Designed miniproteins, single chains, continued (4). Designs and how they scored, part 97

Each design is a single chain, and the fold is of that chain. pLDDT is the mean over its residues in the fold that is shown.

## One batch from the design tools (miniprotein)

Design m15356
Fold by ESMFold2-Fast:
Structure m15356 (fold): chain A 103 residues (1-103)
Amino acid sequence: SSSTIEKVQQILEKMKAEIEKILERYNVPKDVQDKVNKLLEDHTNRILNSMETEKNEAILLTSVAVENAGLVYEFGILIKNEETRKEIEEIISKTQKEIVSVL
């Protein structure tokens, strides 16, 4: 439903804001922050597109899980500091649970 898409969009916007604060707190270089912001925007667009195009719930849930695994993998490449990565992974994990709860 349109209300479900709006809820997921709000959840993803909150995730982006929380991750941006983590990157600033850990003094992550600006060029890396810009790459992360693009990665998060692309991630949001792919999830919202999947919600609009996929009618099978099991396939949609699998798609969301794959997208989240890809995001964690990309952060592993971009963010060298282990403590920063762990905080980001906790936010991603929390976000995935919130998305699944509203689907």
Scores: mean pLDDT 86

Design m15357
Fold by ESMFold2-Fast:
Structure m15357 (fold): chain A 86 residues (1-86)
Amino acid sequence: SMEEQQKAYEAYKKYVAALKELKASGDASLGKEKKYLTEEVQKYQSATEGIVKAIRDLTEAEKGPEAAKEIEEKARKELEEAKAQE
């Protein structure tokens, strides 16, 4: 639906902004901010599979594979929880 597409687009923009901030600073303290954004994105699951991969790839480049695994796992769990509400 148009409402779902609009929400997915807004979530995408927020995710991209968060990833840029995470990549630029390399600061481990951004983990809480990343979790918050992952929770928001769960509401827009239909558009988020690609976003999760992009987050994982960018986090791996910036902070390494361990941090990328944590981000991906958190995002996947949030998306699965959102799906369960459908």
Scores: mean pLDDT 58

Design m15358
Fold by ESMFold2-Fast:
Structure m15358 (fold): chain A 75 residues (1-75)
Amino acid sequence: SPPSLAPGELSPLEVGVLRTLVKSYPNRQSAREIAEKLGVSQSAVTRALNRLAERGLVEKVRASPTTTLYGLPDV
């Protein structure tokens, strides 16, 4: 794990991901949907989503064996 993280500091991509989730709240989105909306690679969005989930800013939900959805926590 990184030795330190700035609690409130987000990359531009992480901010874009959060804005997309806020606009669709309470609906969840796949990494592919977010990537298409932001015009970036799905792998870059997945890395950003994992970082946001580690910070508790995004919730990861397995919707099916082939689909993972991401949304804002209810709290």
Scores: mean pLDDT 78

Design m15359
Fold by ESMFold2-Fast:
Parts: structure tokens; C-alpha cells; sequence
Structure m15359 (fold): chain A 84 residues (1-84)
């Protein structure tokens, strides 16, 4: 039945959305910790601060990618449920 297939696809999309949302929240916390370390390092040594700031920027980008994936699967789950 087509409705059963759409329901399974919607459930899978929601599961993936929830997983990416959780990963984003964890990555966001890690990025915030890296930002704090960069700020502390800059007070002691400007070059050390630059190294930690680069790490923070990379972690921030990773978190933003996880957020985008969560939003994409949240949208897909909604669209699939609307077809039911």
C-alpha cells in the first residue's frame, strides 16, 4: 500500500532529523567550549589564540552543517506526512 510506504519513509526521515538535531546540539556545545578556549588563549599568546580560533571556526561550520541536515530531514518528514 502506498500510504504504508509513505509512512515508513516519513518515520525514517523523522528519525534522521532527530539524530541530526541531537548531533547539532552536541556540536554546538563543543564549538562554544572551543570559543572559550580561544578567548582565554588570546589573552596569553596571540598566535595560540589564532590556532584555537581556527579550531572554533571549523567546529562552528561542522555544527551548522548538522543543523542544515536536521532542517532538511524535518522538512522531508513534514512533506511526506502531508501526502498521507
Amino acid sequence: EEEAKLQREADLAQTLADSYRGAYESAKQAAENAKELAEKARKEDEKKGEVYDKIYQEMKKAAENLKKNAEEFEKKARELEEKL
Scores: mean pLDDT 84

Design m15360
Fold by ESMFold2-Fast:
Structure m15360 (fold): chain A 61 residues (1-61)
Amino acid sequence: MSVDELFAEMDAAVDAEDWERFEELFVELARRYETLSPAEQAEAAARLTALVDRLIARLAA
């Protein structure tokens, strides 16, 4: 599974409020993060920040 696929599935899990699936995907993302190049890590970190901001906004509404 690619990092792009992981983020797409994490977005879907947030929309579905499937927190068990989100946790599984987050663990897999963390495992994959250590294997990424510095540029890929920076991109993944930015995408994760955006996802977390979206999740917080959703929970606050």
Scores: mean pLDDT 80

Design m15361
Fold by ESMFold2-Fast:
Structure m15361 (fold): chain A 66 residues (1-66)
Amino acid sequence: MTAEELTAAVREAARRLEEEHGLSLLEAVQNDPELVVRELVALGLSEALARAIVEDGAGVAVSLTF
């Protein structure tokens, strides 16, 4: 997966979290990290990669939500 594909997947997960659950990506990572993992896996990421993104949460979010 390229950095561009990863950025697109994280942005789409953030959009779905806001639209379907009313949570920002940061709020979802803090309150229900398993929901974020599930949304990323639904977008084609492996569970291991999705968990790594959630664990790195704030740093990745700052880089990928601009």
Scores: mean pLDDT 71

Design m15362
Fold by ESMFold2-Fast:
Structure m15362 (fold): chain A 59 residues (1-59)
Amino acid sequence: MEKRKKAIENAKKYLESKGYEVVDAIFDEEKNEIHVIAKDKKTGKLKEFTLSYEEALKL
């Protein structure tokens, strides 16, 4: 679905704007959430972020 791709893209752009390098992004259909694995550019640490589908669409 086009909206699903937009939500994932929005989540990636949001985290990149916060100083993270996006490694992977997955839509969890059961929880209606987007899970993003991103590297903190300042610390080099990998972090997992969870955004609701609705929140990601509004980004």
Scores: mean pLDDT 80

Design m15363
Fold by ESMFold2-Fast:
Structure m15363 (fold): chain A 82 residues (1-82)
Amino acid sequence: MVKVELEKIDETKWKLKVTSTGKYQIEIEATIEKIDETTSRLTGTVTNKKTGGKQELDTDYEASPEEIAEYIKKVLEELDKL
């Protein structure tokens, strides 16, 4: 199962928490910052809770914060179905 929590903390800033508890035990803790009308910056950490492996996130997307959160949810839901 995949749980996504997107919380607006400022006019241009959101906290993103994504938790997957299926075959893949992934936790994402990130901040999404809206840079301009079309671009958002994602910064944070992806943790594989089964292995303890961590990967840092620092990338810009031509997407809204909500679109980024939905995309991540869909990817993790597909992985859980395999």
Scores: mean pLDDT 80

Design m15364
Fold by ESMFold2-Fast:
Structure m15364 (fold): chain A 58 residues (1-58)
Amino acid sequence: SRAEENAALVLAMEAGRETGKKVPLSEALDALRETRNPAELGERLGVAPQTVSTALRL
């Protein structure tokens, strides 16, 4: 869905900004499909839980 793709895009951008690495949209999207927990997403993408919460508007 567009909302899911938009969430993944923002998450990928914020993760890339925090880690200094390019995070593929597909990686962020796959992570979002497995969990919506900010701590788990942060561990998968290498970012702080608050970065995930901000990106997903939690």
Scores: mean pLDDT 79

Design m15365
Fold by ESMFold2-Fast:
Structure m15365 (fold): chain A 85 residues (1-85)
Amino acid sequence: MKLPSLEEISQLLNSGDLNAIKDVLSQLQVLATESALFGTNEQTKAMLEAVNNLQKIVDNLEDGKPIDQNLLNQTLENYQKGLEL
């Protein structure tokens, strides 16, 4: 499965496109679950944190709240670490 680049996910999160963000969240949840079946390392933990951060972004957007820039930056940092899998 080909994941979006760091630049693509950054653009996606800044777009506020809830449906597109939910699709990426679903893809990352599958990857994180599969990675955990083969063992846990710092990259797997970072990807799980990115999934948790994306879920919070989705929840906030569904509640009509804007994207928290600190949460967005944490998501991108964890996603970058997770891509080193």
Scores: mean pLDDT 76

Design m15366
Fold by ESMFold2-Fast:
Structure m15366 (fold): chain A 96 residues (1-96)
Amino acid sequence: GLHEELRALIERIRVETDPERFAALVKRAIELLRQAPDTELALELAEAMVRAAERHPELIPIARKGLMELLKVAPKEAILPIIGRILRLIGMELDA
């Protein structure tokens, strides 16, 4: 189902190093969450994006934009944790 596809995308996002592929995977994952919202998967997606950006700073702008888009489709319970992740990425950019 959509959640199985989303879980597979999250695992790919965790290890992606290429900015173009990372952006495409993030966009697809957000589209799936829009169709089938899930709090746990929204939080797992946010964490995967942050971890990828921590390993590969060139992904930070894409991850930040993706998290902002994720806020528009995430369940209410995921909103504050996702905002915290956006602030973390901004902090990483300022500390570089």
Scores: mean pLDDT 87

Design m15367
Fold by ESMFold2-Fast:
Structure m15367 (fold): chain A 98 residues (1-98)
Amino acid sequence: MGEAVISLFLSLYESEVRTHKLDYDELVELAKKKVAESREIIANDEELPVEELARVIADYLLNSTFLALKEEVEKFPEELREKFKKKVKEIEEKVKKE
């Protein structure tokens, strides 16, 4: 159980590692920063062009989803968390070799 959540997170994680070239901890900190920045823009009803507002909302949803999936994985039994950690390292090594 929980394999689907882990699979979804790892797919998103692989995409983010390829885009940013950051490790797991750095991507988590980036996601937190992006969520905080997007929240301020959305909450303050900033007068942004529709295209820029759509980008901010997309960034908020993507990074919020990443953090929510991370929190769910952290609640899993130790055996599933160890499998998750191993797959994270496999993705990092795969991307670095490309």
Scores: mean pLDDT 75

Design m15368
Fold by ESMFold2-Fast:
Structure m15368 (fold): chain A 109 residues (1-109)
Amino acid sequence: ISLKEAVLVAIAEALRVIGLLFAKDAEAGLRFLKELRPALERVLATSTNPELIAAARRALELMERLLDPKVPVTLEAVQEALEAVLEVIRLALKDEEATLALGEGVRAV
C-alpha cells in the first residue's frame, strides 16, 4: 500500500475512536494505538521525509512502552502517544498537499 493509503487509514481510525477515548479508560486508548501500528510502520518503511520519519519513530517508541507488561498503562501515557500519532498525520498531510499543489500548478500552465 502507499503512504497516502496508510495516512487515510490512520485519519479514519483517529476520527472514529478519539471520541470513544475521551469517554473510555486507558485500555480503550491502547487498543486504538495497536490498530494504528501498521500505518506507522508503513510510514517508517516508505517515507523519505526526515521530520515524518522522526515523528513516526517517536510514536512507535511511546506505543512500545505502553505494550511493555512492566510499565503501567495510564491515561496520560496513552494521551501522549495519541498526540504523537496526530503529529505524524499532520506531517504526512502537509507533504501530500505540497505534492498536490505542485501537480495542480503544472496543470494550470
Scores: mean pLDDT 64

Design m15369
Fold by ESMFold2-Fast:
Structure m15369 (fold): chain A 90 residues (1-90)
Amino acid sequence: SLVEEALKELEEGLEITKKRVEEIKKTLSPESAEQVEREWAEYEAQVKEIKEEIKRAKTEEEIIEALKRAQKAHQEFVEKLEEIIEEEKS
């Protein structure tokens, strides 16, 4: 189903992003790594909420809108990660 496909995509995306986050954390100070962990926790919680929205979706359009919110959450998380990395350089 479209719902099952969307949920799998989000789960796989989360797993890939988590692995990248763990690799990045190894290159950062303990303080910056802690900030990354907090931002990751917020992002993971957002994706879990979006997965629940997809499970409740009545139309294909609702699934598409939920996936758009997931893409926005991912973009915002990546931007926060880049900001933390830049602060490390300073």
Scores: mean pLDDT 87

Design m15370
Fold by ESMFold2-Fast:
Structure m15370 (fold): chain A 105 residues (1-105)
Amino acid sequence: SSEKLSQAIELKEEGNEKFKLGDYEGAVESYSKAIEILAPSYPSDLSSVLDPNLLATLLYNRGVASEKLNQLFGALSDYQEALKLKPDHVEAAEKAEELSKKLEV
């Protein structure tokens, strides 16, 4: 619904503001809430996602925040999922490759 999409966008913006302030844990929380609104059945069913482009952005942003928290396996998972949704997402591809090499996965 348009209301759920608006709520997800507001939570993305909240997460972005927290990230800029160095509140990486708070940013992850805000992005995670937005992901739950857009994709309540994620990761089990991506076909029912309300906005796959916004979901890819949220996954990438949560991955970046997770890297700041040294949660590298979580970050890699988020980049890989973002890349499944948007295979042409250059930044997600670069981050996934970098972390895969670092983590030997």
Scores: mean pLDDT 86

Design m15371
Fold by ESMFold2-Fast:
Structure m15371 (fold): chain A 75 residues (1-75)
Amino acid sequence: AKEEAERYETEAVRLIAKTNGLSEENIKRLIEAIKKEGSGDVYKIIELVIEELERNGHIETAKKVRELLEKAKKL
């Protein structure tokens, strides 16, 4: 359960970062920071990013990120 939640969180963050042109090194740093802060604040940040993706026309990416977030929340 926890490992699956972390996997979905990692996939959501990686997808967001790739869409915004972050380097692989910066993606790794972001994932490590998220693991330290805990899921509550991370989920809020991801939801804000989903809204930004939708506002910028990245509708399909926003949908995929939302699906990953919902899977993480369920676990």
Scores: mean pLDDT 66

Design m15372
Fold by ESMFold2-Fast:
Structure m15372 (fold): chain A 55 residues (1-55)
Amino acid sequence: SPTPRQQQIAVLREQIAELERVIADMEARGEDPEVIDNQRANLELAREALERLEA
């Protein structure tokens, strides 16, 4: 069975993949740059959280 930490890592990886997909879609649609930048900030926070869990 996966540990709680492994479960958190798996969920966070899925969230990162979803954010990357959403950002790509927004860029393709010509979304407001401020909205895209906010999502990029969320993506970076998620990546930092993943890095801490994998340390």
Scores: mean pLDDT 88

Design m15373
Fold by ESMFold2-Fast:
Structure m15373 (fold): chain A 71 residues (1-71)
Amino acid sequence: SHAGEQAIQLLEEKLREKGYLSKEEAEELIRLARQAGMRGTVAALETALKEKGYLSKEEAEQIIALAREEL
């Protein structure tokens, strides 16, 4: 889906730029993933944000892999 592709693109772009995603960037990613019906990706993003309020490079790379499987 377009929303799912946009979610993956946003995640990859932010990792290239600075190696992490802020809370606000991850919340936008969650919105796009929900619109795409990517339930596993949404759950993984919400869990990471609840634990530390941002998404690290390693977490984001794992979530990209999951998102590509759900796309």
Scores: mean pLDDT 81

Design m15374
Fold by ESMFold2-Fast:
Structure m15374 (fold): chain A 139 residues (1-139)
Amino acid sequence: SMDDKIDKAVELAKRILKGLIDKSVLDTIKKQFKIAIKGSSLSEKEITAIIVGTAVLIAALSKAGLISNPVHFARIFFSSLAAGTSVFLEGAPQEVLDLLEAILSGDVEKVLEITEEMLRKYLPEEADRIIEEMRKALS
């Protein structure tokens, strides 16, 4: 089911990010993603790419000190996705806008590319491990 695919993707994000992301943020991603995709038909690969990509974005920007409230940011990000607009993300880092556009266009490969770039830029010590685990899950 769609719920099973979402739960699997959230558990993957939890496993690969470990202490880099709080449970409250993952719970918010799960809830808001379900709302944002209501009426959509997405593959397991698309669901995994969006959930993991968003979790990495939030973990990376939090580590960099670029967002102060990760739970609030997750709500705004998925509201923007549901609305098909970046207006609620005015002044956000370029990586946020790039990820939103890639998701809205259905470009899974671009979502993964941006995710790997964010890992290498903001989480360089964890990047190789996380990228390897993501690639194994998506192969």
Scores: mean pLDDT 87

Design m15375
Fold by ESMFold2-Fast:
Structure m15375 (fold): chain A 81 residues (1-81)
Amino acid sequence: MEAEMARRVGEELKRLLAEADLPPELREVALRAAEAVAAMDVEAHERYAAELAELAAKDPEAGRKLLELIAEANRRVAEAL
């Protein structure tokens, strides 16, 4: 279940990010992070998560929107199980 959950969350987050109104740089790094989650690539996810934290610190409003998308991806996957 763990690997399936990670894959589903990553894929759902990628879908939400494709439709999201986010700054291009934040969106691009978030998409890479979502791909790393779906692929179970812990090292890549840690690197992109650090980049996202730095970008969110520079644009807290965009960071808040990203957190809302992550929460939504997790909710959708949990409801689909």
Scores: mean pLDDT 79

Design m15376
Fold by ESMFold2-Fast:
Structure m15376 (fold): chain A 89 residues (1-89)
Amino acid sequence: SMDEELRKEIEEGLREVEELERELKEIVKENPDLDPSFVKSIRENLDEARRLFEEALKAEKIDRKKVIRGGSLLGVAQIALVITKRYLE
């Protein structure tokens, strides 16, 4: 069903949030002099994406707007993390 497909997409999004959070923690650990503002922005976007995905799953009917917003914030965090890693090279 369409809701089953959306549920799988949300579950994949949550796994991606976990992966990016883990990667961010490792980057911070290896780069203690990294500007905290870079880390804070990425962390806030990942936290909000996770919250939106979790709220979408709790609803009796999946809220597509929350899924889209969560995915968008996840994408922004992913791009920011890639740029941060490139800056450290």
Scores: mean pLDDT 85

Design m15377
Fold by ESMFold2-Fast:
Structure m15377 (fold): chain A 88 residues (1-88)
Amino acid sequence: KLEELARQPDVQVIDVRSSEEFYDGEGFVLGAINVPFEKFSSLPKEQQKDYLLSLGLDQDKKLVVFDKSGKRSKELAKILKEFGFNVL
């Protein structure tokens, strides 16, 4: 379960939905880190990794990327792997 994973010290659950969708409560994962995909993808590539680190993403942890539809999560997972994150 995503909420159980988000509470593990070696795992980070990443929610790529908009902040509105993330806090709407429908499908909300307590303890997940919100990385709104539209905001993230608007950043220059050189700033993207720093943005992720500023949100608390950790290269030594396992990352699980979550989205209701899966489209945005697949794109973010690919970018995270390019930056050296451990994505499941």
Scores: mean pLDDT 73

Design m15378
Fold by ESMFold2-Fast:
Structure m15378 (fold): chain A 92 residues (1-92)
Amino acid sequence: MTKEEIEKKLEELRKQLPQAAAELERLMKSDPVGTKADIDSFIDKARAWAKKNNDQEILELVDQLEKETDPLKIIELIFEMLKLKIEKELKK
């Protein structure tokens, strides 16, 4: 996979972030306890991965995610973490 193909796929995913944020907002209203548990689980897994891979950038994003309450910003932080993980795995 070329860098151009990766960038195109990431841009397509980025265009979907407002829709993902709208879905998260609905989940936060319909199932606030379950949604919080899912976000907390993601934070725990992301932090464990970042520590195992000595990834300070993802650790900083995890710290921001723990403090964030806005659905769009939560989704943007998750996207940036996934983007960094993908880019780092592809450089191996």
Scores: mean pLDDT 79

Design m15379
Fold by ESMFold2-Fast:
Structure m15379 (fold): chain A 61 residues (1-61)
Amino acid sequence: MKLSVEEAVELARKYLKEQGLSDSEIRMVTGKVREAALKRGELTEEEVIEIAKQALEEYKS
């Protein structure tokens, strides 16, 4: 199922909270997800989680 931009951001936020991230880290990563959704159009749940994981790894490295 494809998600709207807002649904993609909310899914990413939920995933990141489950990973134990701070609110500031969640804001930064969800910003990246929002940008990707706007540029690529509607994303699947799998694509949203993949983008969130990539953004998170970028901040931790």
Scores: mean pLDDT 79

Design m15380
Fold by ESMFold2-Fast:
Structure m15380 (fold): chain A 61 residues (1-61)
Amino acid sequence: DPVGTYLRAYVALFPDRVSDALFDAFVRTFQVPAELHEALRAGLERYAAEGAAALATLVPG
């Protein structure tokens, strides 16, 4: 699950911090494929709205 892997990596680096600037820096630094950007952003938006509990639902594992 590549989206889940990037989502977990982002949250590990920036716990409880979701912003456009941090997202842009993250996708640039890790060279996240463009096709994953929408899914990753949606996952992070849900994480920001629902907190850490949402991460377990979005990324089973």
Scores: mean pLDDT 74

Design m15381
Fold by ESMFold2-Fast:
Structure m15381 (fold): chain A 83 residues (1-83)
Amino acid sequence: GVTDEEIDEGVLDIVVAVANLLIKQGRPEEAAEFAIRVAKRMLEEGYDPELVAKALRDVADAFEQAGHTEAAERLRKYADEVE
């Protein structure tokens, strides 16, 4: 069956994909809000805070590379709060 590790990888891929779609639509603040909401839900479901923080930083790096520095900083701040 699907393991927790396989679920974690799939969920992270979806979060990155949806965040990138929102960035492409010119909605970086909404992309940041989406990533934070998914992170909060993952923490509520018992996911490892270090894994969630890493995912948020990976998404933040993608935002920064796209020129959305403020959205990236918001995600990094939240990642620091969860680890």
Scores: mean pLDDT 74

Design m15382
Fold by ESMFold2-Fast:
Structure m15382 (fold): chain A 89 residues (1-89)
Amino acid sequence: MKELEERRKENRELQERLAALYEELRADPAATAALEAHAEAVVAEMKPKAEEAYKAGKDKEEEMLRLTTEALERVLRFAEELLARRRAA
């Protein structure tokens, strides 16, 4: 229970951080489009992993939270890379 609450807090913090980076990227339509395409690709990749974990008898809620955190971290990392490239250009 406590661990799930901590992971939910981490997910929320990652979502807030990503939202802030997205706002900074909104002035660049190409960067925004790339971020959206990457987010869609990450979600598509995570769906089969979620199904495999469920089939393996893992706790569905715990695994969903874990995979969502991983997906958010991947998208956040890509958003940070886009912002860094924009600033370097």
Scores: mean pLDDT 76

Design m15383
Fold by ESMFold2-Fast:
Structure m15383 (fold): chain A 85 residues (1-85)
Amino acid sequence: MLERLEEVAKRAIEAIKNNDLEGAVESMRELFRLIREAIEKGDLEAVRKGQNLLFEIEDYAIKQGKEELVEAIRRIRAEAMREFS
């Protein structure tokens, strides 16, 4: 799980660097899915790692001035939060 989370996060950052909005959004959706699986399995280490990676990716997108991507990330987070509530 941890290696998979790290790999997906690296793909998201690479997509941001390449101005690939679709690839970045897809990677973020996969990251949220993996976090959900970790929660269902009670894998708290993977949950913490995933949350930290989400923070790093969002911060990176903000620093790169990718406003559309930041909005997409926030929308994905809101969708995920609705499913957890």
Scores: mean pLDDT 78

Design m15384
Fold by ESMFold2-Fast:
Structure m15384 (fold): chain A 88 residues (1-88)
Amino acid sequence: SVEELKEEIDKLLEEARTLIDRARQMVAAGAPKEEVRAVIDEIRKILSRIHELLLQADLTPEERLEYMRRIVELGNAVDELEAAVDAM
């Protein structure tokens, strides 16, 4: 159902946000680059799954725009994290 798809998307968005926060803390703490990259890879897999679910979901234009905005913001955060890791 659309409701179940939205619940899964919302859960995945929260998981991605939590992992971004974790990756930022790892960078600040000087964690090994490979460990931070593993978290970034997991975030990218979650974002890919969200994209797949959005293609299946019968969303209103307003709901789709809101999800797309959140995905773009998370993607920008991941790009910033990759730049930070490369600078470590």
Scores: mean pLDDT 88

Design m15385
Fold by ESMFold2-Fast:
Structure m15385 (fold): chain A 82 residues (1-82)
Amino acid sequence: MSPEMQKALELEAEAALYTMAAAVYKLAGDLKKALEYYKEALRYLEEALEYARKAGDEELAKALEKAIEAVREEIKELEEQL
């Protein structure tokens, strides 16, 4: 893999950890913590997307764009409940 692709995958893995933590807090009813963790996941996904684009990996970039949309929808829903 290119160094840029490796960095994109590392950042995607970090985003996945924050997304899982957010889901656990949401299930526990801690919507404020869920929102904080989804916002952190979004930050990592956006950085991962920049590296995927630099790597020229169009399929990874599209997958990351879909993940970003999904996390943004979760953030929107949580903000509407708070």
Scores: mean pLDDT 89

Design m15386
Fold by ESMFold2-Fast:
Structure m15386 (fold): chain A 66 residues (1-66)
Amino acid sequence: AMRDLLDSAGITDPEAIAQGNALLEKIEQARKNNEPVEIVLPQSVADQLPVTVATAMSILGVAESI
């Protein structure tokens, strides 16, 4: 759903797209392995993201049990 969010927002920034895709892959891998997923964005990446995308990424980055 992160890619859909980025596409809907019209975000073409390659760094934001790459981070969104990396988060999706990490979530899928953690889910497959039944491991908690905790994604920490580098400060530089967080500072460059649009507020809406950064908010969604921070929510997904909160520790989750899968």
Scores: mean pLDDT 55

Design m15387
Fold by ESMFold2-Fast:
Structure m15387 (fold): chain A 111 residues (1-111)
Amino acid sequence: MKFKKTALTILDREEKKALEVMKKENYPEEDIKLFKETFDKMRKAIEESQTGEEFLEKMLEIAKEFIKRSKNRKVKDLVISAVASVAMALFGPETALKVQLELYKLYLEEE
């Protein structure tokens, strides 16, 4: 299924970029661990999903759970950016913007 290869490629790229930023800026190890666990859940969601739409819904729920658990604004921004990048590649800019706004709304409500 073509969406799985695209989603995994972007997710792996965004995780690598985020981890480089986290190491450079000396983020707490607990934040890095939670981030990695969240990306592992997203990879499982790719495997378990039959459609890109099903995966998008699962990825969004995983991202919402991360936003509720994390208190680090910078790590939340990295997760939202990664989710938006995946949504953009699979569904285009309108879906990416909608997902990003929904996640930022939750992010602001949790602060």
Scores: mean pLDDT 85

Design m15388
Fold by ESMFold2-Fast:
Structure m15388 (fold): chain A 90 residues (1-90)
Amino acid sequence: SRAERRAEHERRARELLADPTNLVGAVARVAGAKLRIIGSEFEIELLKKNSSVPAAEKQKRIAQAQKDIEDARKLLEQGEKDLAKAEALA
């Protein structure tokens, strides 16, 4: 069926992209981590300028975005290591 073919293609794509030696997957992970950092930094700047959000809620959302930046930086570090390894094997 179409659903079975879709699931099989998605499974194979995930397996290939999850492989730390796969160059395309490593490039995508590095790019994704960089975009997450930029997005979270942009969210913090928008929250700082938004007078409609209560101070307590603003602080909570900024703290969450800062946590997301930390997590994304760890993913970026790992992704850059995976990319270097994948490039050496390509």
Scores: mean pLDDT 81

Design m15389
Fold by ESMFold2-Fast:
Structure m15389 (fold): chain A 68 residues (1-68)
Amino acid sequence: SEQERYIATLVEVSRIAMETLSDEQLYEFHAHVESLAGKPIEEQLKGVLEKLKELGLEEGAKIVEETL
């Protein structure tokens, strides 16, 4: 399902984010993901992609782009 694909993508991106981002950047990322709740999955993925690019997490951004 689209939801299962989204969750799997977030799990992989979160692993990379935890290894790369500061606690402050992780908080910002998590808050942004929560702000997307209730939107269509494609819009949630696009919002996550934009935030990852803003945070400079290129590896995570690439994973999301491959999911879109």
Scores: mean pLDDT 85

